# Designed miniproteins, single chains, continued (2): the designs that were tried, part 23

Each design is a single chain, and the fold is of that chain. pLDDT is the mean over its residues in the fold that is shown.

## One batch from the design tools (miniprotein)

Design m4769
Fold by ESMFold2-Fast:
Order: C-alpha cells, then sequence, then structure tokens
Structure m4769 (fold): chain A 104 residues (1-104)
C-alpha cells in the first residue's frame, strides 16, 4: 500500500504540471484528458486513505475528484481550463497531505 500511495502522489504532481502547461497553451482537450486521469488517481487515493482509517479525508478527495470531472466535462474556453487547473492544484495538495498522513 505505501508504494502505491507514493506512486499516486508522484503521478498527480506530474499530471498537475502537465495540466498547467496545457492550460497555459490553451489546449482544452489536453486539460480534459489530464483532469480525467487526475480524478481517477484521486479516487484511488481516497480508497487507500479510507482503508487506512481516514474516512473524512477520503470523502474530501472523492468530492474534489467529482468536482474536477464535472468542471472538466463543461470546458468550452481557456478560462474554464484555468478553473479546472485550479481544482487540479487543490487535488495535488490534498493528495500530498493524505500521503503524508499515511506515512506518519
Amino acid sequence: MAGEVEALARAVETLAEQARKAADSGNIDAVKKIAETIANAVRRMAELVEKAGLPDDAEQLRELADKILETAKNITSVEDAKKVYELIQEAAELVRRAAEKLRG
């Protein structure tokens, strides 16, 4: 489990950087695909966090993943893509915090 937590945290961090570059370049399709990948990683982190006995943290991660997916689905402009990126940054922070709690 620990190895999967670290791998998910690294993946979300890498994807967040890719999302920043895509949003900055106005690549809406790339932002949508990255957002879907991040939401799936965040949901997986929520599952691991819940099994570790942190249900409140797991619920926050699931709510954020759902918000990212719903917002990404409705992207029609570069401004919308930037809003999705802000949610991705929030997800990266919550994933990092969850990983730190699981490490002790």
Scores: mean pLDDT 84

Design m4770
Fold by ESMFold2-Fast:
Structure m4770 (fold): chain A 92 residues (1-92)
Amino acid sequence: MEELINELVEAVRNNDRGRIRELAAEIIRKKVPAEKVVEALRPIVEELYREAGVPEEQIDARVDAALGAIRDAIEAGDVTRLTILLGNLKDK
């Protein structure tokens, strides 16, 4: 579980869209708890949004919205939506 989540964090950090798709499918297939995935992604999403120039007063709201959408995709078992959401994190 931890290894899979750590691989996902690195794939998101590197914007490796092919690897993100593979890991998104694995997370849903293995029924990894959405909370564990969201918790591991929070620091990375915060860093990416600061690098993208999101104002500090908007960081928490933007991060919560992005992680909420990711959580919903995992709970719905929607690999396509999860892949798109994760792949777009660096481009926001």
Scores: mean pLDDT 81

Design m4771
Fold by ESMFold2-Fast:
Structure m4771 (fold): chain A 74 residues (1-74)
Amino acid sequence: SASRYRRLLDEAGQRAVERMLADPDKSADEILAEVLAEFRAEHPDVPDGERARIEATLRANLDYLREHAELLPG
């Protein structure tokens, strides 16, 4: 479960970062909503509890990156 959680988190996180780079004017809320919609469609078997943990971690990561734009890849 831990390795699955990490793999899914890394996949969703990568998509979120790519969207932040593609559209810097898009809000963290909008990016998160788009990534999570795709994630739910691709991984409908993920339990609600595990999905909620991924969502919370992605939110924290996106909020952190938004405050520290210098950490975003070029």
Scores: mean pLDDT 76

Design m4772
Fold by ESMFold2-Fast:
Structure m4772 (fold): chain A 97 residues (1-97)
Amino acid sequence: MEEAKKAIENKDYEKLEELLIELLERAVKGDFSEIKTVEELLKLAKELGNEAAARMAEVALDTLKEIKENKEDKKKVELIKDIGKAMLRMIRTVEKL
């Protein structure tokens, strides 16, 4: 997630979206190892005063936790992922002004 930290620092919201989406795709496959990393990204974004990156990290974190809570329901997990992706895209699009 070194690339995600650089994306936040550079205000590259398109790259941040791509990297966060990759984590959601891994979570659907049962990989939750990056939850703590996303918590650190949220903290970094808040420390930098980057509200857009903070909202994106918060959406990704909430989506990862919801996928983990619903991991036995494959259909629900896919829907949660798709909603998370849509929310990330919405935040990025608004920040393009």
Scores: mean pLDDT 85

Design m4773
Fold by ESMFold2-Fast:
Structure m4773 (fold): chain A 72 residues (1-72)
Amino acid sequence: KEELIRETAEKVVELLAEGERAYAAGDEAKGLEKAQEALEEIKKLAEKLGISVEEATKLLEPYAKEALAKLQ
């Protein structure tokens, strides 16, 4: 369970970072695509755990902060 949450958080942060770089380069369409891919990963986690997307997002927060710190 914890490993799945950590892996999902790392994937979501990576996708959002790619989207942010695309957006900064003027590629709004790619930025939006990456944001949608990140949301789909959160939805998949919510389904696997039998919880809401909102609850899955809250579970991901501490792991996402850890992953984000490694990117900065």
Scores: mean pLDDT 80

Design m4774
Fold by ESMFold2-Fast:
Structure m4774 (fold): chain A 101 residues (1-101)
Amino acid sequence: GPHKARIKATAEGDTVTIEVRVPERFATTVALIAVDSAQEAAKELGVDIKSIKVEIRGGVVTVTVRVPSEKAADFARKAAERLKEQLEKMGFEVEVEVEEK
């Protein structure tokens, strides 16, 4: 069957955390795609990214993005949507959760 990926995007204040769980062998490639997806979402929404931090721990990729707080929730949704589309093109079956705190 297809490889499985889970995306959780959380918006809290000016911080958006995108966590992606994939088989460990894909983690580095998925990290690059997640950063690109965040940058493209910001361009589409006209959002200025203040910082991006990326961490890889086994099969867990965490991208932490600082954006204006008034744009954080919309940015999280768009970034998660773009990332889902890119991973589905790679043959992943993708589950997405987006949370605003």
Scores: mean pLDDT 90

Design m4775
Fold by ESMFold2-Fast:
Structure m4775 (fold): chain A 99 residues (1-99)
Amino acid sequence: NEKKEEEIKKLLLIAQYFLLKILELSDSPEVVEKLRELEKRMEEAVENEDIEELKEVIKELEKLLIELGVPKEEIEEERKKLEKMSIKEQEELLNEYRS
């Protein structure tokens, strides 16, 4: 399932991008622990090829960004930009964000 594998990889990269953004905004133990739980859910969803669970993890990450003061409109715009990017472009963006 090349198309399914590509969709899973793209969703995983989007989730990882939002996770990194949350860590930039907050390093509180409570936020870090919630992110660890979401990372476990992402790993399990990838193993099970569960696209719907990956989408739910992304929604939970978006909810955390809203709770940390990021406007919903900005999150939606950023998600749309990420969804339009190729896997290569998403990987390059994550590498730049980490540098």
Scores: mean pLDDT 84

Design m4776
Fold by ESMFold2-Fast:
Structure m4776 (fold): chain A 77 residues (1-77)
Amino acid sequence: AVAEHRRTMRRLMAEMDRVNLPEDVRRAIEKAGRETLEEIQRLSDDDARLRNSIFDGAVRTTIAAWRRSQELEKRRK
């Protein structure tokens, strides 16, 4: 569970770097990642996997939304 969450964070950080996510959003995600890690340490294996999956999905959705916003801005230019 903990090792899986750390792998998830590494992948997400690389994706955030690739899309040039705003610093404020990046810091918020890193904070949420640390809070999620603390929760996972207190949960059963099944609950920990669900919690990690929710976090991963939320962050991927945020990155996808940011990419869509950038494409929309290109169209306005």
Scores: mean pLDDT 79

Design m4777
Fold by ESMFold2-Fast:
Structure m4777 (fold): chain A 70 residues (1-70)
Amino acid sequence: SNEEEIELAKKVVRYVGRQLGLPQDRIEALSEEVERLPGSAQERARTVLYERLKLDINNDKLEEIIQQVS
């Protein structure tokens, strides 16, 4: 469902934010941005990470992160 894709995208964004050592407030703000984006968890997370953090993470890496947070 759309809600499941959003929650998974939030987990991915939070995981990446923690790996980068971002403050918790910033991580949560970034994770909330996925709610306004279309598509799958991977597409939502990729968009936030690219536009806000300038990270071009490929699909294989996103799939690995999803396995870590699932």
Scores: mean pLDDT 87

Design m4778
Fold by ESMFold2-Fast:
Structure m4778 (fold): chain A 83 residues (1-83)
Amino acid sequence: GEAAVEAVRFLAEQAKKALVKGALDPDNRELYEQGADILLNAARALVEEEERRDPETGERSRRVLEEVLEEGRREAERILKEK
């Protein structure tokens, strides 16, 4: 349902913030990357569960996860190239 899409978006956006913080803070980067990985694994599990229950909201949740993760990785790479 819609709640799963919202939960996936929330987790993905928190993972994106962690990746950006890791890029900005080299001393704590590994910790932020580990935190992002945990959040992304949780989001992926929700996506897979929703895909089994409702293909429509499952597809939307997967799309949200992929888009937010791509944005986060691109932002982190941009920061790293400029530092």
Scores: mean pLDDT 85

Design m4779
Fold by ESMFold2-Fast:
Structure m4779 (fold): chain A 74 residues (1-74)
Amino acid sequence: MIEEIVKKLKELIEKAKEAFEKGNLEEARKLVNEALELYRENFDLIVEANDKEAIEAYEEIIELGKKILEAELK
């Protein structure tokens, strides 16, 4: 169900942020990739539900991925 997907996405995002804050870029990247895969697998359900929290979660994943990339380039 969409609620379970959103909950899992938020959980992965929180864990990725914690890993990033601790300087564990490899773990943060792994968690971001896991969240992206979960989003892709459930894309049809997310679109059908028109769930703004799921869309916001996706935007957070993309922003966090960008921050990880920027940190790796420094």
Scores: mean pLDDT 80

Design m4780
Fold by ESMFold2-Fast:
Structure m4780 (fold): chain A 96 residues (1-96)
Amino acid sequence: SIDRSARILRDGLRRMGVDVDHDTARQMVQIIQQGAQQRDPVGAARQTRQLLLDSGMSQDDANRAAGFVGTTTSLASQGMPIDDAIRQGIRGMLSG
């Protein structure tokens, strides 16, 4: 469900020092799902960055979260389930 994916996303972003509320996390999951369907990870990253900047997030944190969304969307567009793509994206961010 989108709520489960949003929780996984929010918990992962917190490990990166990026805090989002549940509604913002739900919107980010929807962006990932739409981007995966359209095979547009760059568009998903751009849309996420704008969403987070509009919410008052710093440019550095918004860029970090957008990069994560781009990677996650790319994995999902290749057929990886959304929850697994989120977990892999978080792992990639933590590894450098």
Scores: mean pLDDT 88

Design m4781
Fold by ESMFold2-Fast:
Parts: C-alpha cells; sequence; structure tokens
Structure m4781 (fold): chain A 75 residues (1-75)
C-alpha cells in the first residue's frame, strides 16, 4: 500500500529529526505516520511511543501523555 510506504518514510524522517534534536519536526513526522497506519499495525504502538518521547522533549506534556496512552491501547 502507498500509505504504508509513506508511513515508513515518515518514521525514518521522524527518527532522523529526533536524533538531530529537532523535536517539533519529529512530532510532526511521527503524527503523520501514525495517521497512515492501520489500527492493528504492529508499528503503531512503536510510533505512538516515539511521538510521546518527541512531544515530551518539545515541552508538549499534554500530547506526550495522549500519545503514551494511545500507544498502550494499540498493544
Amino acid sequence: SSNLKQADELIEKGSKAYDEKKYKEAVKYYSQAASLLPKDDPRLPMVLSALSEAAYKDGDEELAKEAAEKSREAI
């Protein structure tokens, strides 16, 4: 699926942004990736966990909490 390929590319971009300490960009890419993944995709909990960490580093405590809760629900 083209959506799954786009999600994989966004996950790579998010990881690169996080490593470069560009946490707002990492949040953007991980959020977009999560929106493209099916609810039962095994990457979804991992992406939501990464989103939570990036959001926390960016100072967005509310988004960090929401993403962490969604990650637990996706498992």
Scores: mean pLDDT 88

Design m4782
Fold by ESMFold2-Fast:
Structure m4782 (fold): chain A 62 residues (1-62)
Amino acid sequence: SAAAERALAAASSLSDAEREKVQQLAEQSKDLEEFRQQAREELSPAAAAAVEEIVDAREQLS
C-alpha cells in the first residue's frame, strides 16, 4: 500500500540512532496513539514524522 511505502521510506531516511530510538519508544508504548504522542514529544521532527507514517500504515491494516 502507499501508506506502507511511505512508512518504509520515512524509516529508511532516519539515522541508525534515530531508528533505535523509534524502536525503543514503540516497545515502551502500550498502543499506537501513545506511540504517536510520545514520538511528538521525545523524538526529532524527522523521526516523529516517520512514526506518523508507521501509525497510519498500521491503522489502515486494521
Scores: mean pLDDT 78

Design m4783
Fold by ESMFold2-Fast:
Structure m4783 (fold): chain A 110 residues (1-110)
Amino acid sequence: HMKKGYIVIGDDPERVAELVEALRAAGHVAKGFLVSEVTRDRILAAADEMLAAGAEEIVIIFLSPLTPEQRAAVLDAVRELVARGVKVEVIGPHLTPEEIAEFRAAGAKV
């Protein structure tokens, strides 16, 4: 399968770390963030490192609900990546219909 770059965001550091290690064991590049650590520039820096490591797609996984500030930061990062021609997918069981619509409008697969 194609190498993907995974950005895992959650409020539980153990769950974030477990998923990051599982994704790395599967041959993907992955980096974890606590919800409080999320900024536009940190998401973009992580994506750029993953693309440089050979990732063909960036997948952002939300294990926890987003605050308005984190939603804005991730949306801005997704818009930037999509504008650069990067394929972006967003996954999260806690995404609201509004958040799904915003990420789809930004050009991400949800």
Scores: mean pLDDT 84

Design m4784
Fold by ESMFold2-Fast:
Structure m4784 (fold): chain A 75 residues (1-75)
Amino acid sequence: MEESIEKYIEALKDKDPEKRKLAAILIGEKFGEKAKSAVPALVELLKDKDEEVREAAKEALYKILGEEAEKYIKE
């Protein structure tokens, strides 16, 4: 379901932090391992100015990559 995933990946770049946060949450919850294509965009969200967006991206990466997410989630 590439179309659905693309919609959420695009929302990760939205100017509205609420949309970025929701997209990250839904990518992790609904797609899990199937959302590997979203990993680069989620990694960029780890640098986001909005703290809730950063936390949502971190959770999504753990749901997609499991332990491998630790490579991206540093100080």
Scores: mean pLDDT 80

Design m4785
Fold by ESMFold2-Fast:
Parts: C-alpha cells; structure tokens; sequence
Structure m4785 (fold): chain A 68 residues (1-68)
C-alpha cells in the first residue's frame, strides 16, 4: 500500500465515523431543541456529505492501489 493510498483510506474512515457521530449528535440536539426537525435535517445533510466524501476517498484509494 502506498502512503497516498493509506492516507485516503484513513480519510475515508474518518469521514464515515464523522457521518455516524454527526447523526448521533443531531438526534441528541433535536431532543433539546425547539426546532427538532430543522436540527435533524441539518444533521442528516452534514452526515450525507461526510458519507459521500468517505465513498470518494475509498474509490480514490482503490484506484491508486490498482494502478500502482
């Protein structure tokens, strides 16, 4: 595994965990918020962005391993 590929796998893992944590925090904040729906919608959008970033980084890492 190249250092660049390893870095992208790590970034993918971080983004995946970030998505999970964002949803968990969003749910807890919604429970304490007057705008529970708005808080959840924001958390879901942020989690979706992190999930897409994770998938993109994993794809880039796989391409680097395949090309090297």
Amino acid sequence: MTPKAASLFTAGDINEVGAEVTLEIGERRAARSEDAEGVLERARREAEEARRASEENYEKAKKLEEES
Scores: mean pLDDT 78

Design m4786
Fold by ESMFold2-Fast:
Structure m4786 (fold): chain A 75 residues (1-75)
Amino acid sequence: DEAEKEKLERIMKKGLKDGKISDEELELIYEEWLKRIKPEYHPKLEAIYEETKKAGGKLSVLLEALEKARKEVAA
Protein backbone atom coordinates (compact mmCIF):
# COMPACT_ATOMS: atom_id res chain seq x y z
CA ASP A 1 0.00 0.00 0.00
CA GLU A 2 2.64 2.55 1.08
CA ALA A 3 4.98 1.19 -1.61
CA GLU A 4 2.25 1.85 -4.20
CA LYS A 5 1.88 5.43 -2.90
CA GLU A 6 5.65 5.93 -3.20
CA LYS A 7 5.52 4.61 -6.77
CA LEU A 8 2.76 7.09 -7.64
CA GLU A 9 4.77 9.92 -6.01
CA ARG A 10 7.77 8.96 -8.18
CA ILE A 11 5.56 9.03 -11.31
CA MET A 12 4.23 12.47 -10.34
CA LYS A 13 7.75 13.77 -9.60
CA LYS A 14 8.95 12.54 -13.02
CA GLY A 15 5.88 14.13 -14.61
CA LEU A 16 6.70 17.46 -12.96
CA LYS A 17 10.18 17.34 -14.52
CA ASP A 18 9.01 16.25 -17.99
CA GLY A 19 5.56 17.92 -17.94
CA LYS A 20 4.02 14.63 -19.09
CA ILE A 21 2.54 11.42 -17.73
CA SER A 22 2.53 8.36 -20.00
CA ASP A 23 -0.75 6.58 -20.77
CA GLU A 24 0.48 3.59 -18.71
CA GLU A 25 1.36 5.81 -15.73
CA LEU A 26 -1.97 7.65 -16.01
CA GLU A 27 -3.86 4.32 -16.05
CA LEU A 28 -1.96 3.20 -12.93
CA ILE A 29 -2.86 6.46 -11.16
CA TYR A 30 -6.52 6.10 -12.20
CA GLU A 31 -6.69 2.49 -10.91
CA GLU A 32 -5.18 3.60 -7.59
CA TRP A 33 -7.79 6.39 -7.32
CA LEU A 34 -10.61 3.86 -7.86
CA LYS A 35 -9.27 1.80 -4.92
CA ARG A 36 -9.05 4.78 -2.52
CA ILE A 37 -11.77 7.22 -3.54
CA LYS A 38 -15.46 6.72 -2.71
CA PRO A 39 -17.49 5.17 -5.59
CA GLU A 40 -19.74 8.27 -5.82
CA TYR A 41 -16.74 10.26 -7.16
CA HIS A 42 -15.62 7.65 -9.71
CA PRO A 43 -17.40 9.39 -12.64
CA LYS A 44 -15.37 12.55 -11.93
CA LEU A 45 -12.17 10.50 -11.77
CA GLU A 46 -13.02 8.88 -15.12
CA ALA A 47 -13.58 12.34 -16.65
CA ILE A 48 -10.18 13.54 -15.33
CA TYR A 49 -8.51 10.39 -16.72
CA GLU A 50 -10.10 10.81 -20.17
CA GLU A 51 -9.36 14.56 -20.33
CA THR A 52 -5.69 14.05 -19.40
CA LYS A 53 -5.36 11.16 -21.88
CA LYS A 54 -6.83 13.31 -24.69
CA ALA A 55 -4.29 16.03 -23.82
CA GLY A 56 -1.43 13.54 -24.32
CA GLY A 57 -0.73 13.10 -20.62
CA LYS A 58 0.05 16.78 -20.05
CA LEU A 59 0.58 17.20 -16.30
CA SER A 60 -0.88 20.73 -16.21
CA VAL A 61 -4.19 19.38 -17.60
CA LEU A 62 -4.26 16.64 -14.94
CA LEU A 63 -3.55 19.08 -12.09
CA GLU A 64 -6.11 21.63 -13.35
CA ALA A 65 -8.81 18.93 -13.68
CA LEU A 66 -8.02 17.59 -10.18
CA GLU A 67 -8.20 21.09 -8.66
CA LYS A 68 -11.55 21.76 -10.36
CA ALA A 69 -12.99 18.41 -9.18
CA ARG A 70 -11.72 19.01 -5.63
CA LYS A 71 -13.53 22.37 -5.47
CA GLU A 72 -16.75 20.79 -6.77
CA VAL A 73 -16.58 17.98 -4.18
CA ALA A 74 -15.74 20.38 -1.31
CA ALA A 75 -18.61 22.75 -2.18
Scores: mean pLDDT 73

Design m4787
Fold by ESMFold2-Fast:
Formats: sequence, structure tokens, C-alpha cells
Structure m4787 (fold): chain A 67 residues (1-67)
Amino acid sequence: KPSQEELDDEVMVALVDIAYGIAKATGDYEGGLKLLEKLREQARANGFTRAAEHAEKVIEELKKKIE
């Protein structure tokens, strides 16, 4: 069974997916990018490696939409 930290990391991954989904649905890519960057920083600060990596991937995808 995963530790509490692993469960918190998985919850953060879900939050990243929700933020990305909202940005894509609304077209607010700039606001979505800022929120995702905050989530990435929070994940890194807490040692949530999976969430941090997932946020980086999603940020790259979103930047392609802005450019």
C-alpha cells in the first residue's frame, strides 16, 4: 500500500489534470499555465516527484497552445 506522501502525490497529479482540462475547455491557457507552474513548484517543494514530472509535461503541452 502506498505511503501517505505517495497518496498526496497522486492527488496532486489529479489536480494537475483538472487544471489542464479546465484550461483547454475554457481557452484560458495563460491562466492555466500560471496555475500549473504553481502546482509544479508545490509538488517540487513537497517532494512529489510524480506530480512535478506530470506538471512539467502538461506545462509543455499548454505552452505549445499559447505559442
Scores: mean pLDDT 79

Design m4788
Fold by ESMFold2-Fast:
Structure m4788 (fold): chain A 81 residues (1-81)
Amino acid sequence: EIEELIRKYSPSEAEYEKYLLAYKGEYEEAIKKQKEIYKKLLEKNKPRQQLKFGEASEEQLKEIIKKELEALLKAIEEEKK
């Protein structure tokens, strides 16, 4: 599931803890949103490039997840100020 992808994608424990802090409140909704994007991306890419783009579509998902996590971290720092 998405949680495993996030854990494998987290580069450091320090950042992972910050991600978990945001996760408790807002990250749950981000996960639901990503699940819907995940379905739509797979449905659109699968029928055209089921063989070759299989790995490419998964990399795109990882990038989306990373950007969402980075956005949450920036929001936390801005709220601090």
Scores: mean pLDDT 56

Design m4789
Fold by ESMFold2-Fast:
Structure m4789 (fold): chain A 64 residues (1-64)
Amino acid sequence: PTLQDEARFIAEYLRSNPRFAAAWDMPVAEIGRLIGEGRLLDIPGVDEARLAEILAAVKAHFAP
């Protein structure tokens, strides 16, 4: 996967999971910027445990 593909997956993952509802009020452009810069911990509702969950989901989705 490209970084762009991973960023799209992460954005959809956050938008489809109610546990990340704190991020839903943040502008889409700002979320995309933070994802592109690798600054996922700056997204509301994302702590280190949630970051590990997101990265595991990315790995499971794109890994063979």
Scores: mean pLDDT 79

Design m4790
Fold by ESMFold2-Fast:
Structure m4790 (fold): chain A 69 residues (1-69)
Amino acid sequence: MTFEEGVQKILELVKEINRAVESKDIDGLREAIEKLEQLKKESTDPNLQLMIDSIIEKAREKLEELEKA
């Protein structure tokens, strides 16, 4: 995949994460994280991988907060 294509896919997944967090949809948030992890495995670009890792970290934090609530 190209860097530009990867960035676009990241943006779509960030929107999914934000919707899941706002609606407290734990399953939807887990699904979005799994899609990000898959995207990282498909990418060989180190800059794209760093962006994905940062987003996964934040999404995991939100998932933990929702699971504790």
Scores: mean pLDDT 82

Design m4791
Fold by ESMFold2-Fast:
Structure m4791 (fold): chain A 79 residues (1-79)
Amino acid sequence: LEGVIKGLEGAKELAKKGTPTDLAMAAHAAREAARRAEELGVEEASKYAQQAADFARNGDAEKAIKALEEAIEALKKAK
């Protein structure tokens, strides 16, 4: 759980920078976090992390950040 939360926090900082390269890195980190959340049985966190990856890939930093925050909160509730 802690490692997945740290990954999502890192993705959020990348998304805040807003460059295409940073958003691509944020999308990759969010997708990895989604997989880990699914393996841990935290379905809500996995769904939000997947949405964040899709928003970041499409260049929507604002929506990506919001989805990352929702994924982090879902993981904290599961902890």
Scores: mean pLDDT 82

Design m4792
Fold by ESMFold2-Fast:
Structure m4792 (fold): chain A 84 residues (1-84)
Amino acid sequence: SKEEVLELLEKAKEALELEDLAEAIDTIISQGSQIHELLVAAGKEEEARQVMELLFEAVKHLAAGDKEKARELIEEAIELAKRL
């Protein structure tokens, strides 16, 4: 459901505050996989692709030390999910 997708995206955003970078990245990837499965099951393959692209870019920026850009990308995914 939309509510489940939003909850998972909020958990991905919270993961940015984890002290362990590897744990933060693994958490965001795990939440992203669950979101993708939920959206595909709901027949929203295009939205699943868009959310995964945003989360993948967020992980890339986080790994490069740009936590603020990672947050912005996750917020974009949240705004997209609000329109589901």
Scores: mean pLDDT 86

Design m4793
Fold by ESMFold2-Fast:
Structure m4793 (fold): chain A 96 residues (1-96)
Amino acid sequence: SLPSSLGDVLVRPNPLLAEILREVGRTEDVMTLGEVLEAVVKWMVDKNLLDKEKNGSIVNVSDTKLGKVLGVDELDFSDVHGLAQLLLKNATPVPA
């Protein structure tokens, strides 16, 4: 998961990201960035994208709805700060 300083940031996902989150049962308008990341991971598990033997920490999301929403071909789960920045490009920070 994200560091608490990043993971506890409240965000409103954009409509396209919110659609992905709804597919895994997340219907809240506002959630923490950590909850967004957990929902994204669950979505990838549900789509059988997490093959640790083939992908290690890097997940190929090219040709997926998630990759199109985030505008990337790959997600690197070892790059926690890069993941946070990518999610923040697709969500609006909300004051606490």
Scores: mean pLDDT 78

Design m4794
Fold by ESMFold2-Fast:
Parts: sequence; structure tokens; C-alpha cells
Structure m4794 (fold): chain A 87 residues (1-87)
Amino acid sequence: SSQQQAQDVITRVQQMASAVKSGSISDNVASQQLSDSMDRGIRVLGPQDPQTLVQTLDVGIRMARDASPVMQQVADDQRRRALRIIG
């Protein structure tokens, strides 16, 4: 379901944000995985449920902002890309 796919994206973003905040991984590694997770969400949810995609990306952006400026920038870039694809 769209909700399951949204939860999978949110869980991955949360894990990456938590890992960078604890110092377990670098901003660079976390940002790459964040980008990959959001890209998957855009590809899968964009055609099926654009409303859930936008909500999912907004949650991810909040988590990224709390973790680091680098992750926030990547999340913001992916949200802009998603809006171009679904609009």
C-alpha cells in the first residue's frame, strides 16, 4: 500500500538522521542514503499517490533539518524535484 511505502521511506530517513546525530555515520553517507530513499519514494508513490508522497517528503525534510544542514539541503532538493515530476 501507499501507506506502507511511505512508512518505509520515513523509517529509513529516521534511521539516517538518528545515525548522523549520534555520530555513527557522516553527513555525506547519510545524505546519499537519504537521497536514494527519497528517490525511490518519488518513483513509486509519485504515479500512485502524490498526496502521500508530498506528506512523506515533508516529514523527511523535518527529520533531515533536525540532523544536519547537509541532509536538509538534499531533502529540499528532492522535494523540489518531486513537485516538478508530479506537477
Scores: mean pLDDT 82

Design m4795
Fold by ESMFold2-Fast:
Structure m4795 (fold): chain A 61 residues (1-61)
Amino acid sequence: MPSAEEAARRAREAALAGDGRAANAVVTQMASQGADDETVRAAGEAAREGAREALKRGIPL
């Protein structure tokens, strides 16, 4: 897990694809692999932002 930015990027990509479960799985994996609290928080925020963007673009879930 290189950085908080990288974790956030992965979570956002999953959420943008319309797969909220995959986005949540990224956050869970970061936590289980010993990522720091800041990295886990950033990934969670990115997943939420990605989900909102997916809805704005009309991506089916």
Scores: mean pLDDT 72

Design m4796
Fold by ESMFold2-Fast:
Structure m4796 (fold): chain A 70 residues (1-70)
Amino acid sequence: MILTEEELKKKVKELEDKLSEQTEGKSDEEVLELYREAVEELEKLAEKGGDSPLAKEVKEHAEIVREKLE
């Protein structure tokens, strides 16, 4: 099902909050692994967001983070 812009925004924020909590006190290697998992989830959320402006922004952010992890 396609997510509304409000649902997409809520899901992205929940993912960001979870990532922030999980990265606290972790090693650089563990943080990188958590970011890789978060990028995959962001890409899935962006796909479910369809052609909304927010979905395009989420895709762009996921691409930037993925590049930084490589």
Scores: mean pLDDT 78

Design m4797
Fold by ESMFold2-Fast:
Structure m4797 (fold): chain A 83 residues (1-83)
Amino acid sequence: SEAQKEAIIEVVLEAARRLEPVDPATAARLRELAKEVAKAKTLSEAAQLVFDAAEALDAATDNPVTHAVLGEMRLAISRIAAA
C-alpha cells in the first residue's frame, strides 16, 4: 500500500538522521535510497531496494553504530512489508 511505502521511506530517513553525526557518507547514501524507494512501483520492490542497499553498506563498513542502525532499519522494513 502507499501507506506502507511511506512508512519505509520514513524508516530510511530516520536511519540517515541517526547516522549523520557518526557516518555522514552512509547517511547521504540512505537519503538517495529514500528517493529511489519513492519511485518504486510496488511494496516488494521498495523493501528489496532497502535490503540490497543495507547489505552493501553493511559490507563496506566496520563502524558498529552503522551496523546496528542498518540492522534496526532492515528489521523495521521486514515488519512493514509483512503487515
Scores: mean pLDDT 88

Design m4798
Fold by ESMFold2-Fast:
Structure m4798 (fold): chain A 59 residues (1-59)
Amino acid sequence: AEKYFTPSGFDVQNVHRVVDLIKEKGGATVEDIKKELGFTPSTETLNLLELYYGLTIEE
């Protein structure tokens, strides 16, 4: 796993970008996040998105 580009753990700056994208679109998949923002969210980031927005995020 290449942690250099998408470090594991809590990506605070990237979380804000994902949240803004989800609010704009009304929801997102992991693939949508990769396509629009150019990174793969960590498991912790996915859990935070589910907790804050009740989202089902697909791999």
Scores: mean pLDDT 61

Design m4799
Fold by ESMFold2-Fast:
Structure m4799 (fold): chain A 100 residues (1-100)
Amino acid sequence: RISLAALARRLGLSVSAITSVLRSRGREVDGYVSEEEARELEEEVRGYLRALAFDIIKSQPKPLSLEELKEKLKEILNEEQYELAVELLEEHREEFLATR
C-alpha cells in the first residue's frame, strides 16, 4: 500500500484533496491507500490532464506544436502534474498532433 503523502507528491495534489476524494467515495481514511486505489486516482488525474491538453489545442486559432503545448501546460500545472502531462504527451504524441 501507498501513503497518502507519497501519492499526493506523485500526483501534485494535497493530502487533504486526496482525503476529501476518498471520503466522498464513502471510504474511511487511515493515511494509506491500496495499490488499486492509487492506480485509479492516477488514471483519473491522467484523464483530466489529457482532456486539458486537448482543450488547449482546440482553443488555439492556429496549429500548436508539442513544445508550445508543453509551455502552456507549464503555466497552469504544478511541477508534478506537468511531469505527468509530458509523459502523456509523449505516449500519445501522434493523437495530440493529429487533433490539429
Scores: mean pLDDT 74

Design m4800
Fold by ESMFold2-Fast:
Structure m4800 (fold): chain A 63 residues (1-63)
Amino acid sequence: AEMEKIKENVKHLVDLVNKYSELPFGEQEQKLREAYENDENFRAGLEHMARRGREAAEEVARE
């Protein structure tokens, strides 16, 4: 149940980044900032990726 929501949020993040990658750089930055402020699923995807990055770094440092 939880994993499906996480997958959906990450897919939403990736889809938005790919969609905005076709725009000029200034417009990409504006759209991504807007998504971070207004899109709960986009924020959840970013938080999940940040958490995974920290956990992976901790795992490598521990071993």
Scores: mean pLDDT 74

Design m4801
Fold by ESMFold2-Fast:
Structure m4801 (fold): chain A 95 residues (1-95)
Amino acid sequence: MFTPETHSGSVEVSGPASEELLRQISERLTELAKQFPPGPWSLTLTYDRDGRLTRSETGTPVPAEVREQMERLAREAWRVSREATVTASGVGATP
């Protein structure tokens, strides 16, 4: 199905993991952003070497189901690189 809409948000993944892995995670986060709630919001997930997750949320709360999917992606990056930061934001899906 042709989706004429531009990405409704920004996603960024960083860590010592391979560029290809970070790109794949970024693409999956971009796909998830299409399912995110409309409105201005920001979510940053950081996994430390110890597997400690720090979460920062601003604006419209992200549904738990979507947040769990993002945490899984952040954890996948952490498992490979031992640290990962995932940031996603939404500016509202235009109807």
Scores: mean pLDDT 66

Design m4802
Fold by ESMFold2-Fast:
Structure m4802 (fold): chain A 96 residues (1-96)
Amino acid sequence: MERQLEVDIHVALAEIQIAVLKNALDKGLPATEEDVRLAEIALQHLKRALELDPDHPGVRRAAEGLLEVIRDMLSKATGEIKERLEKLQKEAEELV
């Protein structure tokens, strides 16, 4: 019972970070260091949710949303930010 609530909280936190990133990207600006950090936090929450419940359908759905955001950021990113986003993309793909 407690474990299910913990999973749901981690998925919800990831979805909130993804929504914040989508709102930032709607402004048409290149991905910032802060945007990458928010994506990293979302990925950490999804990984924790999977450790607690490997079969949770919300994790896959949230991971797909995170991948969409990462791909949009990658289209506008260069240098170190691009390299970090490519690493995040690979890790998020493992969750789908």
Scores: mean pLDDT 82

Design m4803
Fold by ESMFold2-Fast:
Structure m4803 (fold): chain A 87 residues (1-87)
Amino acid sequence: SLEEAQELFDKGVELANAGKADEARKYFVEAIKKLIEAGDYKTAVRYIMALGILAMAADIEGRTDVAKAYRDAVKEGIKLLEEKGYL
């Protein structure tokens, strides 16, 4: 559901801000999976775009591990959408 996906995404941001990069990545990927399971591909794409922007911001700030976690979540999200044929 959208509510579950939003809670997972928000927790991911909280973990990223705390420097828990690997945990944050897992939460972002789970949020995207929940949206895909619900058939909400448009919101899944929006979440992936938001993660891309967050990755750029983290790189500018020198938060390398966090930036990598955002980028890894983007890559995993794109792969999940491709596997569903959304393209």
Scores: mean pLDDT 89

